# Designed miniproteins, single chains, continued (5): the designs that were tried, part 102

Each design is a single chain, and the fold is of that chain. pLDDT is the mean over its residues in the fold that is shown.

## One batch from the design tools (miniprotein)

Design m19765
Fold by ESMFold2-Fast:
Structure m19765 (fold): chain A 78 residues (1-78)
Amino acid sequence: SEKQKKAIELFKKAIDYIKQGNVEKALQYVEEALKLAEEAGASPRAIEHLKRAIDLLKQGKYDEAIKEIEKAGVLLAM
């Protein structure tokens, strides 16, 4: 779906911002991707991974946050 494609684009941008150390923008992109994934009817597992990524970003656990975003992306692309 169009919303799923947009969410995946936002995941890629969020990961780029995490790698740049721009946590504020990374959070904005993950939160927007979460909203689009929910509106697209993504699986509860994909939603859980995105929520976990937000929590990990707030804790400064950037590598773990990227892994959770990637897991959500795989589930959303199915």
Scores: mean pLDDT 85

Design m19766
Fold by ESMFold2-Fast:
Structure m19766 (fold): chain A 61 residues (1-61)
Amino acid sequence: MSDEEIAEEIVKVTGLSLRQAKGAVELIKEVGPELGKRYLVTMGHLSEEQAEKVVELVEKQ
């Protein structure tokens, strides 16, 4: 699965823009799932449940 396919799935689950979803994929890959999840909640204004789903989608590669 490509990063673009994962970003499109994140858009469907969270309602983020495609640019924001691509940024979320890159963030999790850069800093890891634990810190990436915290950033998505704090800076991305996602719920903990939405952030968990984003992390799961990125880690299923």
Scores: mean pLDDT 78

Design m19767
Fold by ESMFold2-Fast:
Structure m19767 (fold): chain A 68 residues (1-68)
Amino acid sequence: ARETLERIAKALEEAIKNNDETVARAAMHEAIELLRSLGLEDAAEALERALKQRDFESALRTVKEALE
């Protein structure tokens, strides 16, 4: 779980650097599903909100905070 979330965070960070919205959205959807499966509903909801607002920087912060 942690390793998967770390991989997702890395993918999202690279997607942001490359301005690749398709990859960023895919990484966010994967993170939302994983966070829900772990019972981290507040983090999943924050990511859904960021995805809706196209706020990839806030999304990356949320994923990194979930790793703490």
Scores: mean pLDDT 80

Design m19768
Fold by ESMFold2-Fast:
Structure m19768 (fold): chain A 94 residues (1-94)
Amino acid sequence: SREAEAAEAARLLETEMRAIISEIEDPEMKKKLEEKRRELVAELRRLIAAGESVVAAIRRVGDRLLEWMEEEKAPEEIIEAARKGLEAMVAHAE
């Protein structure tokens, strides 16, 4: 079902973002990423529920995450880990 697809995609994004957050040493960045995680997981669910493909929804949410992390000056290694995790999610959804 579309709800099951949305739930699985959200679970995968949640898992990837929690892994990224666990590597952050800066408490302020950690807090901002936790808030962004909740926001982006909710957006991913809404996009899929609205009729977006799982792949398109992951790419849209992923692009916003990466852009936000660059604006917030997240470490390059963390941004690269996020990019690879998002690519793995897209490959899994295909």
Scores: mean pLDDT 85

Design m19769
Fold by ESMFold2-Fast:
Structure m19769 (fold): chain A 72 residues (1-72)
Amino acid sequence: SADEKIFAEAMELLEEMKRAIEEGDWEKFRELAEELEARADEIAEVLAKDPKYKEAFEARLGELQRLAAEAL
């Protein structure tokens, strides 16, 4: 479904952002963060429909936020 594709793409964006931090590529991290922000409303609508999607996304986002804080 379209929702499943949006969720998969959002999760991939978070993984790419994590990889950028691990590589020390803060320019790429910023570009990916801007893409995530541009898609925030679309992603939020999908997450609101399925608690499992919301749980998985929030868990990955939380891990990403912790990693970013540790790198600063």
Scores: mean pLDDT 87

Design m19770
Fold by ESMFold2-Fast:
Structure m19770 (fold): chain A 59 residues (1-59)
Amino acid sequence: GPIAVAIAPVPKTSPDELELRPGDVVEILDETEDGLALAKSLKTGETGWVPLSYLKIVE
């Protein structure tokens, strides 16, 4: 999927969420109508949900 960069800190508040720091690069695997993305961290390989508002698509 598209490559995106975290533009703000993303906290992990549940086990299915993805924790990100600003500048972390992710691959977007899926998107919901509610503004959530299923993303894979290219740094850790972990997959989880993250709000699209925290991501900037770069590819």
Scores: mean pLDDT 81

Design m19771
Fold by ESMFold2-Fast:
Structure m19771 (fold): chain A 60 residues (1-60)
Amino acid sequence: DAEALGETILRLLRAAHALFGRSPVLAELSDEELRALAEAAGLSVPTARRALRTFDAQAG
């Protein structure tokens, strides 16, 4: 499932650049921004939150 997680993170990065013009940082996102990002990426909010948490832990 590491490959599926990588694909999820890439979708979130693309959506964040389209919406915010930058990479997402989970701690800087409001609940509304997180929902918008998840929707744009075609993901549920829990899935988006988990992926961003993993991305932040590994990439900073």
Scores: mean pLDDT 76

Design m19772
Fold by ESMFold2-Fast:
Structure m19772 (fold): chain A 95 residues (1-95)
Amino acid sequence: EREEYALKLVEENKEAREKADKYIQEIDSITDPEKYRELARKIAQEGANTDGDVADTLIYTAVALIAIGKAFELELQRLIEKYPVEEVRKLIDER
């Protein structure tokens, strides 16, 4: 029911979305969690400098969170390789 408003926001923030899409493509090419964290910091900083445009800030924040999520997934994957899923689950259940 907010489709019309959402579409307008997308069009108004086209430059930020295009830049975000380029960052997402960059994220997909990275295999090192440290580089994902560096990229997330850069994107978050860029969002903070959007002259107070809340929508642009939210777009950049979302992309930074995606980068952080990818770093977490890579770290989790390394942990799974070191320990079987049953051992990881035990650690979680004991908390």
Scores: mean pLDDT 64

Design m19773
Fold by ESMFold2-Fast:
Structure m19773 (fold): chain A 97 residues (1-97)
Amino acid sequence: SAKKQAEELFKKAEETARRALALLRQAAADDPRLRPILRSMETAYEEALKNKDDWKKTAVYLRELANSARAGGAADPRLRPVAEELEKLAKEYEEVL
């Protein structure tokens, strides 16, 4: 069902976002110029968790997570694989709902 697919995609996006945040926190500790990207990703993550029952708002925040991860990946190659996965998950979530 669409509900089950959305719930599974959200769970995968949450797990992938946690990995992206961990990598970006490490990168921002080494390079303070990445702190604004980290803050944007942390804010999007917190808002996605608060709004998980609002599919439309969740889609927006998953997109913001993917955009922040992409910006991080442009600055630090270690983030590129998780950024690509977040982009895929955000797109799949948008297509289900």
Scores: mean pLDDT 85

Design m19774
Fold by ESMFold2-Fast:
Structure m19774 (fold): chain A 71 residues (1-71)
Amino acid sequence: SLEEALEQADRFFEGFKKALEILEKNYPDLPARVQLRAAASVGARVAASNRPLTDEEIEKLVKEEVERLLK
């Protein structure tokens, strides 16, 4: 439904914002485009979760995405 889609969008943007703040603090030397890609990937993973994620879990997802992008 539209309601469910909007709730998923809200979860995505919350995850995206938190991930971006972590990236700016912990990985300031990453190019902005790479930070945005990592934040978007984390946001999508947060939105796909059936429960709210803790800040520690989001930090772990950020680390995983950075490691994946840098290889």
Scores: mean pLDDT 85

Design m19775
Fold by ESMFold2-Fast:
Structure m19775 (fold): chain A 100 residues (1-100)
Amino acid sequence: MAEEIARLAENDPFRPEFEERRRALVERVRELAEELGLPEKAIELLVAQVESLVAMIYSIHTLMVYRYHDPEAAHKEALELLDLLERNLEEMVRKAKESL
């Protein structure tokens, strides 16, 4: 199981698109946090949280490819989850500021 999942991740043609979306989301959360004047330590924690969420989405994608043998459907679902994360970035930053 783990070996099969690892092979799917290694040969995933959608991996570069996930990496580009990850970079864009990390850049966007940093910009939003800096615009709201959050301290650098809070910005670092928000970036780490976004990176963790993207990694989780990619892990789910890989597991779905393994389970259902439908990489196109798994890719579409993962992009929808990334879009949902992007829409929630402003609220994540706002809540982080309110928690200071």
Scores: mean pLDDT 79

Design m19776
Fold by ESMFold2-Fast:
Structure m19776 (fold): chain A 62 residues (1-62)
Amino acid sequence: SPLLRKLEAMLEAKEIIEKLLAEGKSEEEALAEAVKYLVEKFGLSEEEARKLAREALSMLKL
């Protein structure tokens, strides 16, 4: 399912961002690394990956 794949990508992005923030990285650095991962593993465009990574970061703040 495309929706399940998107959810999986968002959860993995969330875990990457959470880990990097815990290591003392900035939000911008954490987002950049999550974007690279999403492009590489899930084949997302940079624009889609950036949108999804920002959504994942928002989930951590809410």
Scores: mean pLDDT 84

Design m19777
Fold by ESMFold2-Fast:
Structure m19777 (fold): chain A 118 residues (1-118)
Amino acid sequence: AVTVTESGGGTYAEGSSATLSSSVSGVDFAKSGVGWFRKRPGEPLEGLAGVLASTGGVVVAHTVAGRLHASVDTAAQTAYLHMTNLRKEDTAVYYDKVGTGEKPHKVYWGAGVQLTVV
């Protein structure tokens, strides 16, 4: 079975840093793409960053560029979202999305992890 297990949520002080992680099993992670998304109350799902595990290639949304860094550890099959200078507006449920590189192409979502900035 495929699993996407997220961690690093909780309550953080404004101006601090947090690292979210996503441990992935049941897929060829080295051939997968990973995306980070968040959902704030009353707002649509927002894309934050994407990483292609085969190359380490990264894209980050302009709204969070400079504060947010995404990375992967292909040997550990883990994706990371590093967040700095946390703001009240970063309070959201965060999701990792894993897309397989092998056919048939499939997408798996984590259950979501709550991050609250106080």
Scores: mean pLDDT 86

Design m19778
Fold by ESMFold2-Fast:
Structure m19778 (fold): chain A 60 residues (1-60)
Amino acid sequence: SNDEKALELLKKGIDYVNQGKLEEALKYFREALKLAETNEVIEKILPHYIAVETAVKMKK
């Protein structure tokens, strides 16, 4: 399902965050949000997206 693919992208994004690759992580979180179909999956992705988006914008 698209939700399952979204969760795989969320996991890859988190792996990039753990590597300090925040801009790459942000790309994965954006793709995850595009695929997510249920509120349950969206709610899992959004906090990571907001945190990383904020961090990337503050560095620039």
Scores: mean pLDDT 85

Design m19779
Fold by ESMFold2-Fast:
Structure m19779 (fold): chain A 58 residues (1-58)
Amino acid sequence: SLLEEIEKIVKDPELTEEERKAMILYLQGKTVDEIAKELGISKEEAEELIKRAFEKLQ
């Protein structure tokens, strides 16, 4: 479930705070543009954070 995925992300010590925030927003259905705006970063940086989070979560 979505809740179980969010809990796994929140508890993962390998994720940076920014990677964790980006992934949670992504799982909530936010677009990359919306995540970039919310975090105050570029779209490219938001895409990179999500990619790194996926790689760490395996």
Scores: mean pLDDT 81

Design m19780
Fold by ESMFold2-Fast:
Parts: C-alpha cells; structure tokens; sequence
Structure m19780 (fold): chain A 74 residues (1-74)
C-alpha cells in the first residue's frame, strides 16, 4: 500500500523534526488514499500534514487540511 508507506515515512520525518518533508509526504499519502477510495486513511494523512504545517507556523494551511480530514471522516 503506497499511501500507507508514504504515511509511515511522513511519521518518521515528523519524529526527526523534518516538518517540511513530513507535510509533503503526508499530503501525497492523502492524495493516493483518496484516489484509492480509502477515506479513513486520507483523513489520517491530512491530519498528519496539518500537524506538520502547524509546527512550521502555517496555521492557515493546517486549518485547511484539518477541514479536509473532517469532511472525509464523515
């Protein structure tokens, strides 16, 4: 599962403090999960990307991605 693989990579980058790479990988994981119809995984990945953007100080992007995650988790 490519989306799961990317999400695991994003989690590792987040733990390393590499929030830029973590955000990028999590957004790619979310996109692939959506294409596959795995909306639960997509919601988790968007939430992960939002956390990384919050660490980067991009509150607007974090809020946008959290909104996407909530809509997908309905």
Amino acid sequence: DKALELLREAQRKYEEGNYEEAAKLAEEAARLAEEAGDYRLAAQAYAGAARAYKELGDEEKAKELLEKARKLAE
Scores: mean pLDDT 86

Design m19781
Fold by ESMFold2-Fast:
Structure m19781 (fold): chain A 106 residues (1-106)
Amino acid sequence: AAPKKATVELKVTKDANGVLKVEASITTEPGFGLKLISVAAAEHDGIVNVGLTLEASEDAELKFIVELDGKKAEGSILIPAGRSSVGISFSEKGELLGIVAERLAP
């Protein structure tokens, strides 16, 4: 069967103290379970890194939409059923630099 599909929308904001906050919204196709376990963001030298831990009921294709200061970057990655970490890197200009996924548990 084809992988299940989900869209993960991430809004990254910087507070007055320079601390990054992430708001996540997940939309899945019917019958597919995708759980967000953790999400965090960090900035280093003009590169924003967002890390997620996700648990999927089935193999999935995830579409990420990441917003920072009204700029949006989009990308997709495949994850297996079970637990995975996903790292997303983008510039302060909203350019997607990369997405990586690593299987943590079945």
Scores: mean pLDDT 83

Design m19782
Fold by ESMFold2-Fast:
Structure m19782 (fold): chain A 65 residues (1-65)
Amino acid sequence: GAEAVAEARRAAEEFIERYRAGELTKEDLEYAIKLLEYLAENLSGTARAAAEAALEVLREGLAEL
């Protein structure tokens, strides 16, 4: 439901914060984006919506850098 999408957005925001803190590499970020793109293409319903929401947050965070 909506809770899964909200949780996915929050997790993606935390991932970007860890990247900004130097705890994650550019490769980690690129891998996460690639994995979420794969999940968005291969899942349906709520799971796809959650993957798409996380992917959007990561792309927005990258654009800020």
Scores: mean pLDDT 82

Design m19783
Fold by ESMFold2-Fast:
Structure m19783 (fold): chain A 76 residues (1-76)
Amino acid sequence: MERAERALEEARRIAEEAERRGNKVAALGAGVAAGMAGIAVGVGKIAGDPEFAAEMAERALRAAREALETGEMPTA
């Protein structure tokens, strides 16, 4: 679970950075992505699949980074 939890922590930090910049769309996008990383950790714990949790949390982290970089929602 360490990889998934690390990705979640980083996604949360990115969401905080987006909020600090005052870009509401980037903050929403990064916040949603951080939430998805949290779900991935939770699902991985329930299913006993830390590899799946890590892959999903890392994907969510990439979405958070994209939202911060573009100032847009990373997914429709």
Scores: mean pLDDT 78

Design m19784
Fold by ESMFold2-Fast:
Structure m19784 (fold): chain A 60 residues (1-60)
Amino acid sequence: SHMDKIYEEARKLAEELLKQGKSENTVLSEVARYLKEQGLSTEEVVRLVNEIAEEIDKEK
């Protein structure tokens, strides 16, 4: 679905920024910006950013 594609791109963005050595706060901020640019509501942005943050915490 369109939402699944947005989420996959957000996760790829997070992984790329982490590989570049960006801080977790910078990564999550950039992911939130990307999601907002895709037209997602504030509630959806917060939810997806939290999901990505949990994945980052698990990979530490």
Scores: mean pLDDT 82

Design m19785
Fold by ESMFold2-Fast:
Parts: C-alpha cells; sequence; structure tokens
Structure m19785 (fold): chain A 59 residues (1-59)
C-alpha cells in the first residue's frame, strides 16, 4: 500500500541520512512522512535515493 511504501521510504531515508551525516535519522524520517522542515540539497538527494531503492525492491 501507499502507507507501507512511505514508511519503508522514511526508514531507508533515516538510515541513509544518518550514515552519510547529512541529517539526523529523526529529521529525514519526519520529512519523508510529510513534515514541513527545511531540506538541504544533500538531504533531498538522500530522500530521492531512498524512494528509488524502495520502489526497486518492490518491482
Amino acid sequence: SREEKLKRIAEEAARLAEERGVASAETARDIALGKDLPVTVELFEVLVEAARRVEEELA
């Protein structure tokens, strides 16, 4: 479902952001779930990569 995909994207984004030092896991997760927080270019790239990875895993 859409909700399940968003949760998976949020968790992958949280993991990648923290691993790469671009944002806290909490901030990346919150943004992925739709919270209106400031997004850097680096964090945006992480969010896009997280979404791509989840979509590829479900294909």
Scores: mean pLDDT 83

Design m19786
Fold by ESMFold2-Fast:
Structure m19786 (fold): chain A 101 residues (1-101)
Amino acid sequence: LPEPAVRFRTTVDPSSPDFDRIGRAVGALLQTLAEEGVKLKRGEFTADSAEDFLAAVEQALKGIENGKATGEAPGARIELEVDSTEALKKALQAAIDALRA
């Protein structure tokens, strides 16, 4: 298997509802990219809370350029690179929807 291009770091307790919400959001993002047929070149996620992760994802969606997105909040960071700006927009929106559900 090729080396995974994804790194995820969290300080959230696994028993916290925030852990489940963040996990669902990352899952929704990765699934959307797979459904769009694009490969994630780089994916880094850091989250200390679901609220900070939502803020970072929203910032990333707002600043997409050339298939790259970076978002930062006090307790979260997201950095993504793919070959399709449209697929990346859909993936980030899916993550936002998962965090708000």
Scores: mean pLDDT 80

Design m19787
Fold by ESMFold2-Fast:
Structure m19787 (fold): chain A 100 residues (1-100)
Amino acid sequence: SSRVERLKKGIEELLKLAEEAFKKKDRRSLATVIRLGLHEAREVLEMIRAGELSEEDAKELLEAYLKYLKRFIEIAKEVGDEELAEEAERLIEEFKEELE
């Protein structure tokens, strides 16, 4: 699905920006990018819960976003941003519930 591919590319680009900010030790930009990624992931979760996607497309997006969210947690923990890590962990649990 072109919508699924666009949503996957969006979160991939945000992760790329987060990795770049992490390398540059730009903690402010890093926090902003991760928060934006968490916001985009929540919007996708809400679309899935609203039944806006087929089961197949929903599962593909849930699995892809779960992978990206795990990387955001790793980065947040490494820079000591415990609040961001906790927000991402809560969102991961919500994503796992939708995959069951």
Scores: mean pLDDT 85

Design m19788
Fold by ESMFold2-Fast:
Structure m19788 (fold): chain A 71 residues (1-71)
Amino acid sequence: AERAARVERLRSEAERHQQEADDYLNKMKELEEKAKKDPSYREEAVKYGNQALDHRTEAIRLRREAEALAA
């Protein structure tokens, strides 16, 4: 029961991180388009891109942890 509950929590947390990564990636793309006309947006686009990568990496880590516990 506890193991199954932990697996479900890890999967839910991974899904949340994946959604955050997708949101940051979309914001990065919007800022990259703006940066073509105004270079000041480029630094912000890079920061959003880095946050997207961090959240995606965490989602992968949590999914693998859930898979290992479910095995």
Scores: mean pLDDT 86

Design m19789
Fold by ESMFold2-Fast:
Structure m19789 (fold): chain A 65 residues (1-65)
Amino acid sequence: MSEEEREKLRETIKRIAKERGIELSEEELEFAVKIAELLVREGGLSIEEAAETALDILLKLKEGS
């Protein structure tokens, strides 16, 4: 994944999190970006789909469900 695509994922994750009223630490944001990168590269998801899925995974991991 290019640095430009990674930045686009980061911005998309930040935008969706803000729209959903979710506050992310820098650590949580970076973790979500790493999940989204894997989903794009190996899962074939779009940037939007990967960002939404990565946020959902992060939230479930935080709550243990």
Scores: mean pLDDT 80

Design m19790
Fold by ESMFold2-Fast:
Structure m19790 (fold): chain A 66 residues (1-66)
Amino acid sequence: SKELDERIAEALQLANELEAKGYTEFAQKIRELVEKARTLKEQGKYDEALEVADEAIRLGKEILGL
């Protein structure tokens, strides 16, 4: 889905920004959530995949103060 793919892309951009700022462990956690969302998508669990992608975005924004 375009929506899920866009959210995954946003989460990965946040992970890259966190890593650049020295928050390596939080960047890793976000990437792990992205892989979980991709696995759920492949299983046809679209709503669960969106929830996990949103959790990754929320975490990234909180650490960055957004």
Scores: mean pLDDT 89

Design m19791
Fold by ESMFold2-Fast:
Structure m19791 (fold): chain A 71 residues (1-71)
Amino acid sequence: SLSWEVTPNTEEARKLLNKGLEYDKKGDFEKAIEYYERAIEVANKDPDSIEAAVITVQAAVNLVLLKKELE
């Protein structure tokens, strides 16, 4: 049931992840956190998507690392 297909949800989630990465690089950590969380939310709409799983892991790892840096 796992799919390698790009869907509207995975395209949106990837764009949100990329915006999160952009804000993270700028030091706009509040916006980076918002976009990482939104990327995970959209990716979760396609639970059988391998691309959605990859986006979720990337966003979650970056979110955890960023929150740890803010401690």
Scores: mean pLDDT 86

Design m19792
Fold by ESMFold2-Fast:
Structure m19792 (fold): chain A 82 residues (1-82)
Amino acid sequence: SAPLTAPLTPEQVEKTRREAEETVAAAEAAARAGEMSAEELRAAAEHLEALARSAEAAGSLEAARALREAAARLRELAREAE
C-alpha cells in the first residue's frame, strides 16, 4: 500500500482515535471470550504500529500517538494470553 503523504484532517484524526479505542475494546472483549489468540493480537498490534508510522511520517502526530497506544495495549493483551 502507498504511504500516507498528506496530514490527516481534524475529522480524520478524531475518527482514527475513536477507531483505535474501539479496536482495543473489541480486542479486550474477544481475548476475554477466548475468540482472539496471542498471535492474532500481536498481528493486530503490528498493523496499528505500521499505521502509526505512516501517520507520523505524514505529520499526524496525535493520530500516530493514539495508534501506538492502542498497539501497546494489544501487545500487553498478547503477553497476558501466552
Scores: mean pLDDT 81

Design m19793
Fold by ESMFold2-Fast:
Structure m19793 (fold): chain A 55 residues (1-55)
Amino acid sequence: SEKEIEEVIELLKKLDEADKKGDEKTMKEIEEKISEYPLEVVEEALEKYIEELNK
């Protein structure tokens, strides 16, 4: 569970980097990977990622 949350956080960081570069192909691939995870994992990863950005 924690490893899955960590994996999703890494994917969210890569998604943000791809968005800044305008790399729509990479963004779509990352979004598809994130969608394979349980909703609870994605929600917890998003909360932790947002908290990290606000530090």
Scores: mean pLDDT 81

Design m19794
Fold by ESMFold2-Fast:
Structure m19794 (fold): chain A 85 residues (1-85)
Amino acid sequence: ATATVTSPDGASATVDAADGYPGFVATYTSVETGETVVGSGSTAAEALEAAYELAKKNGKKVKVSGAAYNPATGGSGTSEGELEL
């Protein structure tokens, strides 16, 4: 299955989720560059952490605006922060 997540800053990303196991999908967007990273996990926290690690690895300063989505429940959660190298 495919899940689309939109951040509060208006950026969106699409991630494939496993059929029958609708994990969480999280998106982080750089407000300086508009670059988007996406993470996934079995929980909202894991998805956000995966996206954070990818943003950090890309070597860019990112204002983090994250949204996590669960396709099975339609539930969502958000987080905000800044990532610096």
Scores: mean pLDDT 52

Design m19795
Fold by ESMFold2-Fast:
Structure m19795 (fold): chain A 76 residues (1-76)
Amino acid sequence: VEEAERLIQKGKESLDAGKYEEAVKYFDEAIKVAPDSPLYPVALMLKAKAYERLGKQEEADKFREEAQKYVDRLNA
């Protein structure tokens, strides 16, 4: 859990610094470390933000849809 939170924080730092590809790598690692956690949709939403900044709006929209589906399953 702490490792996934650390990776998300590193990804946010990279995103704020304009290092969008590096941010995506950190968010992907966070997802790998904690795929079945509340951090999963958080990492997907942050990954979507990085993809928007890279000009990949369609991919960003897909990641947001995946995050929303995960949240919806928790509330079903």
Scores: mean pLDDT 81

Design m19796
Fold by ESMFold2-Fast:
Structure m19796 (fold): chain A 55 residues (1-55)
Amino acid sequence: SARERLMQAIDAGDAEEIRRLLEELGVPEAVIKAIVTMVENGDFASARNVLEGVL
């Protein structure tokens, strides 16, 4: 599923893949920036929580 692909990308720290997948799903840019920033800071738990709230 798209959710599983996103969770794997978050766990891998692949900011470009995360952005691409979220853009394909129509997630707002502000939310994409928040998730990408959390991942770049190593805060994978917060990134997953935000993603669960928008999917």
Scores: mean pLDDT 81

Design m19797
Fold by ESMFold2-Fast:
Structure m19797 (fold): chain A 103 residues (1-103)
Amino acid sequence: LDEVGARIDELIAELVELSKDPSPEAQRRREILLGKILGLTVVGQLRIDAARGDPQAAERLKALTDPEASRKAVLEFAKKSNIELTDEQIEAGTEAAVEAARA
């Protein structure tokens, strides 16, 4: 697994632990983590494709360093996956995607 894959695994582990806590604070943290996992999944997929020699994936990955491009990619992925996101999840996913794309 690349660095992005390892980060996703860490967030999933945190999400599983938070699922045991019924508090509103834990629920909010789970929602934010779901947004971050989605943003990292978009970047991770492009990194894998770029590593396999896809120049279009490499170009798209570079574009994700721009917050607007990352926001659009997160929204497109959610729409294709039939996932409804809150504004907070979209912002969390956008920030995670930008950070990962710049790494």
Scores: mean pLDDT 80

Design m19798
Fold by ESMFold2-Fast:
Parts: structure tokens; sequence; C-alpha cells
Structure m19798 (fold): chain A 66 residues (1-66)
């Protein structure tokens, strides 16, 4: 669920900008489409050995753009 995902992101140390991007993704598309877009950017996330704040934000923005 959206609220559970946001709570998990906060617990994982996501800042307010990252949480805002995640919320924008959930607000602009339904949950099935969010999962589909996340799956589409997953290979790029898995190819990156170290996730920085900037890398996570770029992946979230790419998911929003899909």
Amino acid sequence: DREEMIAAARAAGYDEEMIAALMELYENVDEEEVERRVEAVRPKAEAEPRHTRETVLELLREAIEL
C-alpha cells in the first residue's frame, strides 16, 4: 500500500524530497502502474552498485516520466 511504502522509505532514511517524489508517483498513477514503472527501472537500479540520494531521485523521476 502507498502509506506502507512511504513509511518504509522514511524508516530507510529517505529525505523529504525523495518522499515527495514517491508520493507524486503514487498520486499521478494507480498502484498497478506504479509497480510496472518501478519494475521498468529495476534493471538500472540493480546495475548501480551504490545507491546515492541522487541516484534514487533519478530512478524515481524516471518512473514518474514513464
Scores: mean pLDDT 69

Design m19799
Fold by ESMFold2-Fast:
Order: sequence, then C-alpha cells, then structure tokens
Structure m19799 (fold): chain A 104 residues (1-104)
Amino acid sequence: MTYRVTLVAVKEENGEWKVVAVEDVEVSSPEEFLEKVKEFMEKYKADVVVVAYEEAGRIWLTSLTAEGEAGPAREVDAITDEAVKQVAAEGRAALAAAREALAA
C-alpha cells in the first residue's frame, strides 16, 4: 500500500522557527518513510521534520526526528506556516523533556 504524505523541513534560527522546504512524497513502507525524513533533515540542516497527512477527511500534523521519534499529533484545519512551526516547537520540547527524564 502506498501512502502520500507532505514533509516540511523546519529549522530554528535565533529562537524562531522557519519553514525551509516542503515536498509531497509517496512511501510504501515505514522504513522508506524514515529514510525520506532523514534525507530531508540532512539536506536542509533541519532541526525537525513536520509530517502532514490526511485521515478520514481531517488533516493531522506531527513532528519527527531522524531516529523516528514522534512528537504529539495535532489536528488542523489547514497546513499553515504557523501550525507547522507550533507543532515543530511542541515536538522538540516534548522530545527534549522525555530524553532528560530518561537520563535522570
């Protein structure tokens, strides 16, 4: 089965989140999906990749790292720069908190 998703490369500069690249990709496996996320992070020097996907007519955003660590998923009415930046910031904060808790 082939899945179509939108990948958004997001980078933090001087405390602000910036969208640096957007691409629609089709993937047939979780492994291929993670390779595409890693490629985006390496190519654009992105801190986070935000993934937009549709389920039952609703749009969802989540954040991913190159290791496949996922942040919280959020339902949105539209894929906007503001929504993408917010999801990236929330995902990074959640992952940092989880890593700190595991290292304690």
Scores: mean pLDDT 75

Design m19800
Fold by ESMFold2-Fast:
Structure m19800 (fold): chain A 65 residues (1-65)
Amino acid sequence: MSQDELIDRIEAYLGTLPSGTVVSQSELAKALGVSQAAVSRALKRLEAEGVVERVPGRGVRVGAA
């Protein structure tokens, strides 16, 4: 799986969740069948693009209301 494919799958998965939901890197890695390192890299890109908010020690928060 490429990083772009992983990012697309993460966005699709997060899009099924209520706004404000916090999802950990380990939950995303398990749900998508990838390593936590791969998820961490994808989430850094999504955070830089403003798609998700990083929650230190917890994971990411799904976007605004």
Scores: mean pLDDT 76

Design m19801
Fold by ESMFold2-Fast:
Structure m19801 (fold): chain A 58 residues (1-58)
Amino acid sequence: SAEAARRVVRGAALAGELDAEQAVVNLEAAAAREKDPEQREVLLAAAEGAREAAAELA
C-alpha cells in the first residue's frame, strides 16, 4: 500500500497531473496530523513519491 502510494503519486506528478512541490508540502502536513501509524506511513510514502518527481523534473 505505501509502495503503491509512492509510485502512483510519483507517476501522476511526472505526468503533470499534480504539482510535485505542492504535493510534498500537503502530504507531509497531512502525515504530521495523522494519528493512525499505517495511514501516516502511506502519506509519507506518497510525499516521497512527489519529492522524487520534483527532483527528476528539476
Scores: mean pLDDT 85

